# Designed miniproteins, single chains: the designs that were tried, part 104

Each design is a single chain, and the fold is of that chain. pLDDT is the mean over its residues in the fold that is shown.

## One batch from the design tools (miniprotein)

Design m3617
Fold by ESMFold2-Fast:
Structure m3617 (fold): chain A 91 residues (1-91)
Amino acid sequence: SALEEQVLALVRGQAARVVELAQAGQSQQAFEMFSKLIDDVAGVLPLLSPAAQRELLDILRQTFEQIKPYLSPEQQAVLEEKLRELEALIA
């Protein structure tokens, strides 16, 4: 659907920006932007097809793995919990 295409495109763009910020040494900004992205996705995830839900979760998990080396253990724990809660919305 047009909605799913727009959501996927937006999330991919935001995820790419999060990775860029982390790689540029802006770890706090990367953490805050990614945390907000997870919260924003939570609001739309139940409205999407199972295929789009899985694709979004895969994008977010992949982004988390890419930025993990730039994050503190506390930041990692917060994001891991948010991602687990997000995954529970479609379980």
Scores: mean pLDDT 90

Design m3618
Fold by ESMFold2-Fast:
Structure m3618 (fold): chain A 54 residues (1-54)
Amino acid sequence: DIIEYIEEKRKKGERVTTKELVDKFNIYSPTAVRYTNLYELAIKQGKSVKEVLG
């Protein structure tokens, strides 16, 4: 799913963009922004995306 995708990007040290999430998962831009913010928070806290999500 989207969480697995962004976690894989985190492990590779790659950036996640709103556009790629919209294109890959057919989600709306506001939803994609929420996921990119979650990704950035996970990087900042040194946690997995799932741990940050709760």
Scores: mean pLDDT 79

Design m3619
Fold by ESMFold2-Fast:
Structure m3619 (fold): chain A 70 residues (1-70)
Amino acid sequence: MELEKELESLERRKKDLQAGIDYLNAQLEKTTDPEKKAQLEAAVAQYQDELDRINSEIEELRKKIEELKK
């Protein structure tokens, strides 16, 4: 089913974004330069925004898949 593959794709993207956030947070912990720190914080914020959108899409797709399996 195409929707199930789309859900898998979104969940993979979610994992990639979470891994990216974890990586950036690890770099942020080690960073003392204010400019680099600001850049890392901005990148984390952008990834968090994308993650929120993907979470919403995952929830909607799960509802559609459940309806199709009935």
Scores: mean pLDDT 82

Design m3620
Fold by ESMFold2-Fast:
Structure m3620 (fold): chain A 72 residues (1-72)
Amino acid sequence: SLEEKIEALKKEIQQLVDQMQSLVKQAQEQLAKAKTEEEKQKIHNDLKAKLQPLQDRLKALVKELEELEAQM
């Protein structure tokens, strides 16, 4: 049903948001312990690489959710 698809999308969006928040928190903890600019740059690059596909997926799911909610 439409309602089941909306609930599934909301759940997937929440899981992606939780994953992104966890990655950011881990990166912040690593940055607090980093002693060199090279270590900080590596942490930033690793975070960006991990967040990019999640951000792209989140954007696609949010658009799909908005389109489905408009059909309610």
Scores: mean pLDDT 87

Design m3621
Fold by ESMFold2-Fast:
Structure m3621 (fold): chain A 65 residues (1-65)
Amino acid sequence: TPVYRVDYDVYLEQDDGSLVRLDSGTVTVTGDAGPTFQGLIDRAAERAGVPRERVVVRVTDVREL
């Protein structure tokens, strides 16, 4: 099973469509990263006190390990 190291930034989308960076991180995934990123979005939204749809995760780098 391929293992990937994924670097990401977490942003808050503002009413004017601009993005403000809330966090940056790295995660290791062994296949479908969807559930992992859903979890990251949910935690960021909870911590920032905003709806999930206002949180944007951008992948900045992906490497196969």
Scores: mean pLDDT 78

Design m3622
Fold by ESMFold2-Fast:
Structure m3622 (fold): chain A 66 residues (1-66)
Amino acid sequence: SALEEVEKLAEGLSEEQKKALLDNAKTVQSLSERDAEVLLAIGRKDASGEVGEKALEAMELAYKGK
């Protein structure tokens, strides 16, 4: 996968867009591989920040299909 390109996309998102993606991920029955990678990139990039922590949590929930 194009992980570097996905990470650049995640960096380009505003805080509002990131929150919208996180909320969407929690309600989607199935995430596309690209959306899952974007969430992972957000979490990895800002792992010590509040947004990064929430992104990792949302990713875990979405990855489990919740």
Scores: mean pLDDT 61

Design m3623
Fold by ESMFold2-Fast:
Structure m3623 (fold): chain A 67 residues (1-67)
Amino acid sequence: SAHDQAQVIAAQGMKQIQDALDAGDLDKAQQIKDQTVQQLRSLGQDDMAAALQQQGDKLIQQAKQKQ
């Protein structure tokens, strides 16, 4: 289902965001977040897209404050 595909995309996107932040690449983390959110929206999974955007934004914001 589109929901099952979206769960895989969200999990992969979140891992890639975390990997980018661990590497200190905030710009890459933002790009991955934006791309993943757009993919989730394209699948009609707006709630999942919003949740990923919120979690990704929090992680990126925390990383920026710890520079």
Scores: mean pLDDT 87

Design m3624
Fold by ESMFold2-Fast:
Structure m3624 (fold): chain A 94 residues (1-94)
Amino acid sequence: SSFDDVVDVAVKAFKEMKPGESFEVTTANGNKITAAVFEVDGVKVTIARDEKTGYVVVLVSGPLDPEGVRRVQRAATLASQGKSNQEVIDAGRA
């Protein structure tokens, strides 16, 4: 399913990529999925979005304080709006 595709991309990015990195992939169904990775107070955050469906998946390596949660929510909102991977990463860092 399109949801399974974006989850698979998010998990791959979470395992294989470092904070500040991003990538995109086109699935067998022709859906373009982007993934952006950043760090909040030592916690690794990955945000993946399917450009066709608008599905967003957020993966975190551990607990976040309220400010960390707010930064991740901002980054996820920008991803849901189709903003660039760099804008998503920059929002998570702010």
Scores: mean pLDDT 84

Design m3625
Fold by ESMFold2-Fast:
Structure m3625 (fold): chain A 87 residues (1-87)
Amino acid sequence: SLKEKVDKLKKEVIDAAKATGDDALYQQVKQNVDTAVQLLATGPQTKEKQLKAAQLFQDTAKILQKAGQDKGAKAAQELADIALKPF
């Protein structure tokens, strides 16, 4: 299901951030993911909310890629792509 795919990708992103050993990076990634998920879960969905959530996931992908966490970066990019898909 879509929910199972999203939950798996979120876990891959958070696990990658933890694997860096950088607590500041981990907190930033966690905040970006939590904010993006909240935007997609709360109230009526709008294009503006979807774009903002996608941007947060894309920013997370860049952070993880720079940290050498390629699998986590790919998972974050897939979450961004999901955020932009019509329901």
Scores: mean pLDDT 85

Design m3626
Fold by ESMFold2-Fast:
Structure m3626 (fold): chain A 72 residues (1-72)
Amino acid sequence: KRLMAVSYSGNVGAVGAYVEVPLDATGEEVARAGAKAMGEEVVDIVGSPSGGSGIAVTSSGRPIGGFAVGLV
């Protein structure tokens, strides 16, 4: 498994949540898990959602992204 840090886009120095995902998780899966962990509702996924990167666009207008920080 991979540990992902998730934060509001533009504020990557302040981690909002950590989520565990499979090693082959898509960017969409990471973005949706991160948004849920941060209590946000997702209205769209942009970037490479079927690949390794995705950004959740939330109903509040705050985008959420995630990045790998370790293996678990």
Scores: mean pLDDT 68

Design m3627
Fold by ESMFold2-Fast:
Structure m3627 (fold): chain A 68 residues (1-68)
Amino acid sequence: SMEEIMEEIVEEGVEYFKRLLEEGVAPRDAFQKSTRMIVDKADERGLSFDEINRVLKEFNERMLEILA
């Protein structure tokens, strides 16, 4: 389903962000790189503008939780 695809993209973004932090990338740079990867994957999977925004919102919420 589209919901499963969106959840997959969010999880891949979270995993990529965590990996970048573990490799010593600064949080701001890790966030920018992860956000770019998410947008590129969402476009590749054919997500609508609204669906991309929903994925980004969920990803941002997950990032704030990790950085707290």
Scores: mean pLDDT 88

Design m3628
Fold by ESMFold2-Fast:
Structure m3628 (fold): chain A 55 residues (1-55)
Amino acid sequence: PSRAALREAARRVGVSVSTAREMVRLGKELGAQETARRLGVSVKTVRLILLLTGE
């Protein structure tokens, strides 16, 4: 995902850009549910980030 797409996704979800970047990275490696568990966020939040970034 582009920096702009990542920044917009982070803004819409209400997390930092670094957290959104981590969600995309871990979501690709571990899936949304495991990523949500590790970061202490809802699975819906991770899924939304992945959707908004095109991943």
Scores: mean pLDDT 80

Design m3629
Fold by ESMFold2-Fast:
Structure m3629 (fold): chain A 81 residues (1-81)
Amino acid sequence: RVPRVIRQRLSQEPSISDDRRDMAVDVFVEVTRGRVLDDDQIRIISDRLVTVARRIDRNDIPDDAARQMIRSGVRRTLDEL
């Protein structure tokens, strides 16, 4: 359920590539494994992922660095919840 919500939010942003959306969802699932998130927390993380993904695509960040930026963004957002 949660990966579907994140994927849907990212798909609503025309500036985010399909590959970047898939990477963001994959990293989100990895970092949040074993955590229970409510709808408000999912929304906050989704909005953060949109911001990070847009920055990555606009600056042509390489995949390895992009993956680390997404991972750091998700971890930071979880710590702020």
Scores: mean pLDDT 79

Design m3630
Fold by ESMFold2-Fast:
Structure m3630 (fold): chain A 57 residues (1-57)
Amino acid sequence: SKTAEAGARAGRAGDAAAASAAGYELQKMGSPHGRLGAEAGRRGDAAGAARHLERAA
């Protein structure tokens, strides 16, 4: 999805907040990897968020 791709790109660039926001949108749609990406981003783990969101794409 474009949301997962955008979130993964943000996470790879070190933007944990943007990656978390994208993960939360995917979590609302029932994505387990979206949830994990949102959780990682909330902790400030931008790289971890990116890895989870790449699996959601």
Scores: mean pLDDT 85

Design m3631
Fold by ESMFold2-Fast:
Structure m3631 (fold): chain A 66 residues (1-66)
Amino acid sequence: SKTVLLPDGSAITTGEVSAEDGKLAAEAAGANAAALGLPTGTGVNSRGVRGEGVLIGDTTLAETSK
């Protein structure tokens, strides 16, 4: 039950998460889906969020910032 939030607002969720962590992940995933206007699937989708990020640079920026 882990949620990783990226600086661009995207989220990566693995396994079962707490309600609070799930809310943060859902908000980030929802923002990406809404911005694209695409049927991403079944709500919070870690693969979908990851795919929307697609830019390796965004992920690299998140890790470099830390």
Scores: mean pLDDT 41

Design m3632
Fold by ESMFold2-Fast:
Structure m3632 (fold): chain A 64 residues (1-64)
Amino acid sequence: MEEVEKLKKKADAYEEGANLARTAADRYRPIDPEQAEVYRNQADRFEKKAKEYREKAEKLISEL
């Protein structure tokens, strides 16, 4: 149960990070498109990690 809560918190943190990175990408696009691309890639990575942690939490619950 504690492990599930930790995975859910990590998923939520990565989801928030993805939202912040997308906002940064939008802000940098007109000024520094290369930096905007970095933030866009970071957002994509964070979204994938959030999904992975959420799936891991669900799998752990089903194994209980």
Scores: mean pLDDT 82

Design m3633
Fold by ESMFold2-Fast:
Structure m3633 (fold): chain A 84 residues (1-84)
Amino acid sequence: GEEVRREMAEGSEEANRIFKEIKKRIEEEKLSLKEQYEILQEKVDELTEKEEKEHSVKYGMAHGILGIELGVRKVELKIEEEKK
């Protein structure tokens, strides 16, 4: 049980680190919602591949958390398209 809790915590920290980096890029590069979605999708895919290779709860937790942010951007992109 202890190892799973540790890996979940590490995965959450990894997701937070990646998302902070993405937020910084969004601000510095003035990324559109579509570009934000594409970057988040790429990172989720990378973490999913790591989970499949390592069978690690850490990467599962990380892509799960980033997957929520990706889902939010999908909804925001749809709303933006409907306003135009």
Scores: mean pLDDT 82

Design m3634
Fold by ESMFold2-Fast:
Structure m3634 (fold): chain A 59 residues (1-59)
Amino acid sequence: SEEVERELALAELLGETQLRLLLPDGEITVERIGDTTVRATGRLGDETVVVEYTSPAGL
């Protein structure tokens, strides 16, 4: 989703290994699981979020 993509970009920018996001409709944890890969997990409304993003330019 657009919000998940935005938060993945923020986590990449900050160089954090884990970022916990409290949203009006849910909670998502964004975690760096590799040098080029982050994972977003949690819930957004009625949706379960499990997304892994691999950056071709690195994190």
Scores: mean pLDDT 67

Design m3635
Fold by ESMFold2-Fast:
Structure m3635 (fold): chain A 95 residues (1-95)
Amino acid sequence: TPLQELALRHVRKAAEELIKKYPEYKDYFERALADFEAWLQANPDATLEQVKQALVNATLKAYIELLIDGKEDVALEVVNTFSRAFEELVAEVEK
């Protein structure tokens, strides 16, 4: 399975978990996912390191937006959930 498909699967699962837990903030999570998906589509030959940087960038944007809106607990949950998704991706790729 290509790295792009694995990355997208793990990150989509993470976004779905966030939406289930915080449905009122669905738009923030969907924007982070959409930004990451768009980056993957533009970079089909991306390395695991480049995929990590793209996810960090998408996560950071969502984190800052949530902080500006006074949603610190949700902002931290976004960082933790997407970081876990990347750890799961790395574990699957490195087998």
Scores: mean pLDDT 84

Design m3636
Fold by ESMFold2-Fast:
Structure m3636 (fold): chain A 71 residues (1-71)
Amino acid sequence: MEQATLDALARSLAAEFGIPLETVREALEKVLKEDPNPVVKHEVEVGGQTRTVYLPKREVIEKIEALLKEK
């Protein structure tokens, strides 16, 4: 997983759930040990141009949320 994508995902989840960034990062690292390909590539059209966006798999989000609820 790209470091920039991982950092962006961690920040997004920290903001969404009001959880410290470090806690979210630890949860992501645990998930990455189980699934090294936790994101999927999507091509979306924005303003008439195709852009590549990397989004986490639904199952990865669910695992992270479960880990955060246990803390």
Scores: mean pLDDT 68

Design m3637
Fold by ESMFold2-Fast:
Structure m3637 (fold): chain A 80 residues (1-80)
Amino acid sequence: SEELERFIEELERDIANAQQTLADHQKRYDEAKAEYEKTGTPEAKKRLAREGIILGFVQAVLDATQGLLEEARKELEKEK
């Protein structure tokens, strides 16, 4: 259906945006990890923990959206 095709296109755009967000947060996590490895300070450790939690959340959202896309594609294939 055209409605399902539009939903798939929307999910594909959401995934592309989420992948960029994940890449940005991965970079922040890597920078926080490097700072902690260099300094060993409690502040650097706290930053690393916060960035890790955020990265985990962003990954979970991306994984869930990819799951929705896979199910939507499966439903579209049944219409062919």
Scores: mean pLDDT 88

Design m3638
Fold by ESMFold2-Fast:
Structure m3638 (fold): chain A 84 residues (1-84)
Amino acid sequence: MDKIKKLLNKLKSMLKPSRKDRADEKIKKIIELVKELSDKDRKILLEFLEREYSIVTSPSQAEYTIERVLEMAEDLVLKEKKKK
């Protein structure tokens, strides 16, 4: 959990000040979704975030990566809720 939050905050630091508030709301939502994930899915999300972070070279890519992480976290939670 802490490592996911740390990487998301590093991505946020790359954004323009006007975009940081919006990114903060998305990061807060991601952290809440991460609490609903299994240990396996948290690891999958972290590995995805680490991979994406390694290729981010611009503020626009940082914002896009935060959005992608949010969508992935939402999909993983939906998958967990679809269990029999």
Scores: mean pLDDT 78

Design m3639
Fold by ESMFold2-Fast:
Structure m3639 (fold): chain A 74 residues (1-74)
Amino acid sequence: SRADLVARVAEALGLSRRQAAAALEDLLTSPDEAATRETVDALVRVKPRTVAEARAIPGIDDATARRIVAALAA
C-alpha cells in the first residue's frame, strides 16, 4: 500500500510519515505501482542527503528531490 511505502521511506530517511508523504506526493500518485515500488526501494537503499543524490535515483524528478532534501533540513 502507499502507507507502507511512506512508512519505509520515513524510517529509512529519519522523517515523520507526514514529511515523507508530503515529499513523495507526486511519486505516490503515479499509476505505475511497480515503478513506484522500485523507486522507493532505491530511495531506501541510497538514503540520499543532497538534491543531486536524490535526482540520480530513477523515477525521482527535480521537484521530488528538492522536497526530500527540504524535509531532511526541517
Scores: mean pLDDT 83

Design m3640
Fold by ESMFold2-Fast:
Structure m3640 (fold): chain A 83 residues (1-83)
Amino acid sequence: LEEKIQAALEAAKEHKKLFEEYKAKADALEQQLATNTSLSQAEKDALRQQAQKQVSLASAHAVLMAGHEFDAELYRRELEKAA
């Protein structure tokens, strides 16, 4: 159980890192759209599509992070009962 708690927390930490990376990429693309007045409509559409993909990836990792944090809490409670 202790090994399972540690593994779940490490997995949550990895997904948190990926969430933050994808969120930062999405924010940078949105800032580019907001500040670059020289972009064509095609370039704006391409950047919006890329930003949406980064947001979707961030959301997926946020869900996985929450799942691993939940698993760690369940394993912690079971460890307390077993001790």
Scores: mean pLDDT 84

Design m3641
Fold by ESMFold2-Fast:
Structure m3641 (fold): chain A 74 residues (1-74)
Amino acid sequence: AREEAIRHVQEALEALRAGDIEGALRHLEEAAKNAFLAGDWEAVEALARAMQAAKAGDIEAAIEHAQRALERLR
């Protein structure tokens, strides 16, 4: 659960930096599911904000929220 969440956040960050919004959203969703299973509600909230920013086209904000989730999960 926690390790899978970390992996998916890392893959989402790579996708965001590459401009692959569809791939990023898929990885952020999987990260959020695994963060939920790990009981890390702060990470779930950060990942939800990252997904909202990515959907709005705010890639910088999406990266910042995803990085915060990654720090919380570690």
Scores: mean pLDDT 86

Design m3642
Fold by ESMFold2-Fast:
Structure m3642 (fold): chain A 73 residues (1-73)
Amino acid sequence: MEVEEEIEIKAPSLEEAFNMGAELSKIEGVLSVEPVALERTPEGFRLTLRVTAESEEALKKAREKAEELNKKM
């Protein structure tokens, strides 16, 4: 059963924001990563991604990866 969730990424540059999105798409079981919203902030950018995965386990890995990447901002 496919699962879907919107995940937020924060990055100091637009390039880093898109690179983080690309990292999520490399996770095994992630089927698609679609940018839904992009907002400029004083610290950089906030990118909202719609992540579709083949399973809850794959979606959980995507969430954990996004949280890890956000901590480095």
Scores: mean pLDDT 79

Design m3643
Fold by ESMFold2-Fast:
Structure m3643 (fold): chain A 88 residues (1-88)
Amino acid sequence: KERLLELLREGERLAEELAKEDPELAKILLTALRNAREAIERGDLEGALISLTLALMAVGIAKAAGKMTPTLERIRELLLEAERLVEE
């Protein structure tokens, strides 16, 4: 649980950094990351997985649009690690 929450907090920090480059995408990712963190705190693993999946879809759409940045790639890697930890 602590490692998962640590990853989600780092994701929120990276999404705030992304807001300097892409404020709309950052808002979407930050909302999804906060929803995932709140779901984990409630013990709602299904809700956490849904929120993480939505965040990964948003990253995938941005990649398809040619908007991938180093910060967004770091967020993607973090989201994939968080999803694996939730699924265990």
Scores: mean pLDDT 84

Design m3644
Fold by ESMFold2-Fast:
Structure m3644 (fold): chain A 59 residues (1-59)
Amino acid sequence: SPLDEAREIFVRVADAMDAAWEAAAKDPSKSGKERFDAMLDAGREQAEKEMAALKEKRE
């Protein structure tokens, strides 16, 4: 269903954000702000990929 699809998209975006935070946390040269910015950037990139996939499915 569309709601199940939306939930799966949300989980993948959240997973991408968590992965980016964990990767940044392993780099001691990065500030908390830089780790947070990396997390937000990963979430945005994943969301854009998911939106593109939905458009392709519609085409």
Scores: mean pLDDT 83

Design m3645
Fold by ESMFold2-Fast:
Structure m3645 (fold): chain A 90 residues (1-90)
Amino acid sequence: SAIAELAASLAPGEVGLALVGADGEIRARRVLPGDADGEVISEAVQELMAQGEPGDRVVAIHRGADGTALVTVISAETGDAVDGGVIDAA
């Protein structure tokens, strides 16, 4: 999975943002420090969505030290988490 590959590439504590197409392909990405606030995340999401097509979504990936990753689907308008889960990133 492209999302699992991105999660595995992150350092512990980093946040990866990915613009994902309806086919599951990553079209664009950014990496933010783990202490990035909601305004910084919201701005980055809006910049990614500006590159996207209808049906694309932004996901946020936070890599844990144990090889897991928290994946959240985030709103382009607010930067808030609207859905999520945990995946194995190792």
Scores: mean pLDDT 71

Design m3646
Fold by ESMFold2-Fast:
Structure m3646 (fold): chain A 82 residues (1-82)
Amino acid sequence: AREEAWRRAEEYAARFERAIAEALDPSNSVEARRRAIEQARRYGRLTLEAMRRAGLPEEELEAGRGTFDGAIARAEAAVAAA
């Protein structure tokens, strides 16, 4: 149960990082970058849910959420500036 939840968290976190990289890539169209931001929001949420099921304390979940929200905000700003 906990091991499975942790594996899910790792998989979703990897998907989140890929989506952020895609959103920040200036060679991608604005439409593709916007879709990548939507994917990042989805995978960030799934990562935190899996981490909660893996038994991480609330303070660590809140810190992780802040990190994901910050990365998404930076990607949104980069796309808006393009």
Scores: mean pLDDT 88

Design m3647
Fold by ESMFold2-Fast:
Structure m3647 (fold): chain A 80 residues (1-80)
Amino acid sequence: SLIDKILSLSIEEQKELIDELMKTAKELLENPEDLPKELQLHQLELLIEALKALKEARPELKEYLDKYIEELKKMKEEIE
């Protein structure tokens, strides 16, 4: 899976990839165009759960990932 590949990277490479994924997620949500609200919420929930799983596997990234998890939760609340 993508998560397994991420876990094989160095901590710095993992952070860079997470930053890139978060940027992409924000861009998609800021320009939803024809995306259904339900699909946006589903994608945000999947990202939140993926970051939570990564945090459990990589506790050294906990503070970094918590920042993004809270950001995604805020985005979800704004859409709901």
Scores: mean pLDDT 74

Design m3648
Fold by ESMFold2-Fast:
Structure m3648 (fold): chain A 92 residues (1-92)
Amino acid sequence: LKEEAEKLLEKSKEYRKKAEEARKQGDLVSANRYLALAHTYEAAAYALMGDLYQMSLHLQKMAEAARAAGDSALIEEGRKLVTEAVKKLNES
């Protein structure tokens, strides 16, 4: 679980970098989509680590970013990914 969580945190860092690049270009829609993905991977990583408080905070921030991007489908995709992480924690 620790190695999986670390991999998800690295993906989050990549998406945060993409969000910053998009924001510098004035592409706020893409910036918010990348930010939603970053928070999704952070929430999943914290779920695998058993940190449900951080998981919940990142899920909230993911939903906010997804709405700002006008892409509510990212909310359901993010919830599915985090639900799978919680299942792995409970099955291991």
Scores: mean pLDDT 86

Design m3649
Fold by ESMFold2-Fast:
Structure m3649 (fold): chain A 79 residues (1-79)
Amino acid sequence: EERDRELAERAIEGFRQMAENAEKLGYKDYAKKFKELAERVEETLRTGSPEEARQVAIEGSKEADKAAAEMIRDNLKKK
């Protein structure tokens, strides 16, 4: 469905934006993780269905939220 593709594409853009922000803050490992999440959704859209890509995007969003929380925690510990 068109909506599943749109949600997957939006998730890819979100993960790429998170990667750029992490790089600007000097968190290279987190930036790499966010890039890998974006690539995973892109590959699923290319090789699978929009429904599968949406599922990968949902799972990736949970991983991204956890990683972002860890990145914030690490930043606070440095002070």
Scores: mean pLDDT 80

Design m3650
Fold by ESMFold2-Fast:
Structure m3650 (fold): chain A 90 residues (1-90)
Amino acid sequence: SKELQIRYLKAAYEMAQLTADYKKKGDIDTMKQKLDDLGTQLSSSLSDPSQAQAARKLMDGLKDMLLSSSVDEIEQLAKQLQEALEQLEA
């Protein structure tokens, strides 16, 4: 649904912004914990257990990608996610 797509994009955007901010600070341990918290928040907000499991796997994959990406790459991704979110909410 459109609502589910918006929820996924918001979660991805928050994860990207958080990762960029904490990578700039050099606080990787706090960054990892907060990314796990965001993934758990999204999955726990879904009432369907199979959707919750799928969301957790997607968020874990995004976390791994963000951890291996440069700050510049993450900031570019965040801008793209924000533009996609604005277009869906219009």
Scores: mean pLDDT 83

Design m3651
Fold by ESMFold2-Fast:
Structure m3651 (fold): chain A 85 residues (1-85)
Amino acid sequence: VPRDVLDREVNAGIALIASGVSRLTSKRLEELGTPENLEAAKLYRQASDLFDAAARAYEAGNVAEGDALKAKGMALVKQADQIEA
């Protein structure tokens, strides 16, 4: 199996897990209903969409685009964590 195929499959899987976790976190924060948690929930939802897009990019063999989308998603998660504090 070519290394690129394995890297694509692993990175896509990791991005899908990150998307799922971020989506669940967003829903949980929306349930708490405070203004801070609602703002954090919006950021986690955006991060979930970016991680899903990263997985699609990895599946297509666009590793650089996948890495860039994943980095944007991680930045939004970090921003959400700062609002929660």
Scores: mean pLDDT 83

Design m3652
Fold by ESMFold2-Fast:
Structure m3652 (fold): chain A 72 residues (1-72)
Amino acid sequence: MAEEERESHRLVFEYFYAELLLKKKKDGSMTEQEARDEAATRAHRWLAERGVLSPEERKQLEEKIKKYEKEI
């Protein structure tokens, strides 16, 4: 289902984006827009390799995103 694929993409994007924002906070080497663009590229590649996330995988990524967001 296209909606499940979009939800998987959004979640994977948010995960990479949060990770890149943490990197930005530590070294200041990139803008938020650059982090967003890089996260989008990584999310597309990652999902092309793995496919749609299972409910358990979605839950695990959501927990990891929350941890990253608290550190940003």
Scores: mean pLDDT 77

Design m3653
Fold by ESMFold2-Fast:
Order: C-alpha cells, then structure tokens, then sequence
Structure m3653 (fold): chain A 101 residues (1-101)
C-alpha cells in the first residue's frame, strides 16, 4: 500500500527527529546551557515526541485499513524503539524542568 508506506516513512522521519531532540537535550544539560537553550530543548523534545506518536498512529490506521501486514510488522518493531526513546524523553523533560526552576 502506497499510503501505508508513505505514512511509515513519515513515522521513521519523526523517530529520527526525536533522536536528535534527545541528543540536543542531553548536550544542553551536560554543558550547563542557559535557561533559554534549556527551554528550547524542552519544547523541541515534547514536540518531537508528540509528532512521532501521531505519525505512528496514522501509519497503523492506514496499514490496518489496507491490510498491509508487512507495514504493520515493521511498525511493531519500530514501536519497541519508539517506547525506549519516549521513556528517555520523559526522563530528560523532568531534568530540564528542574533546571528551569
């Protein structure tokens, strides 16, 4: 299914953006960045996590409607990676919020 594949590729793109946001957040924390940079890292992290979750939900919905079992299997494998990244993002968000107090 072309639509399911396109949605899967969008989800993969959003996963890469989430990875970048996590790396930027870690760097900002480690370098003792100013409050503006910490706030920007927090906003980027939350936005990236939300977009990745939405892109996955859309890809799954399309793949289910079109009976695209191959795309559904790939989404399940990527879900494990997404869950790990989402957990790391939540932990980093808490650290950023503490530093902004």
Amino acid sequence: SEKAREALELFKKQLEELKKAIEEAKKAIEEGADKKKLAEALLRLGTAAGLAAMARAIAKLIAEKEGDEETLKELEKLQEEFDKLAKEAVELEKKLQEKLK
Scores: mean pLDDT 88

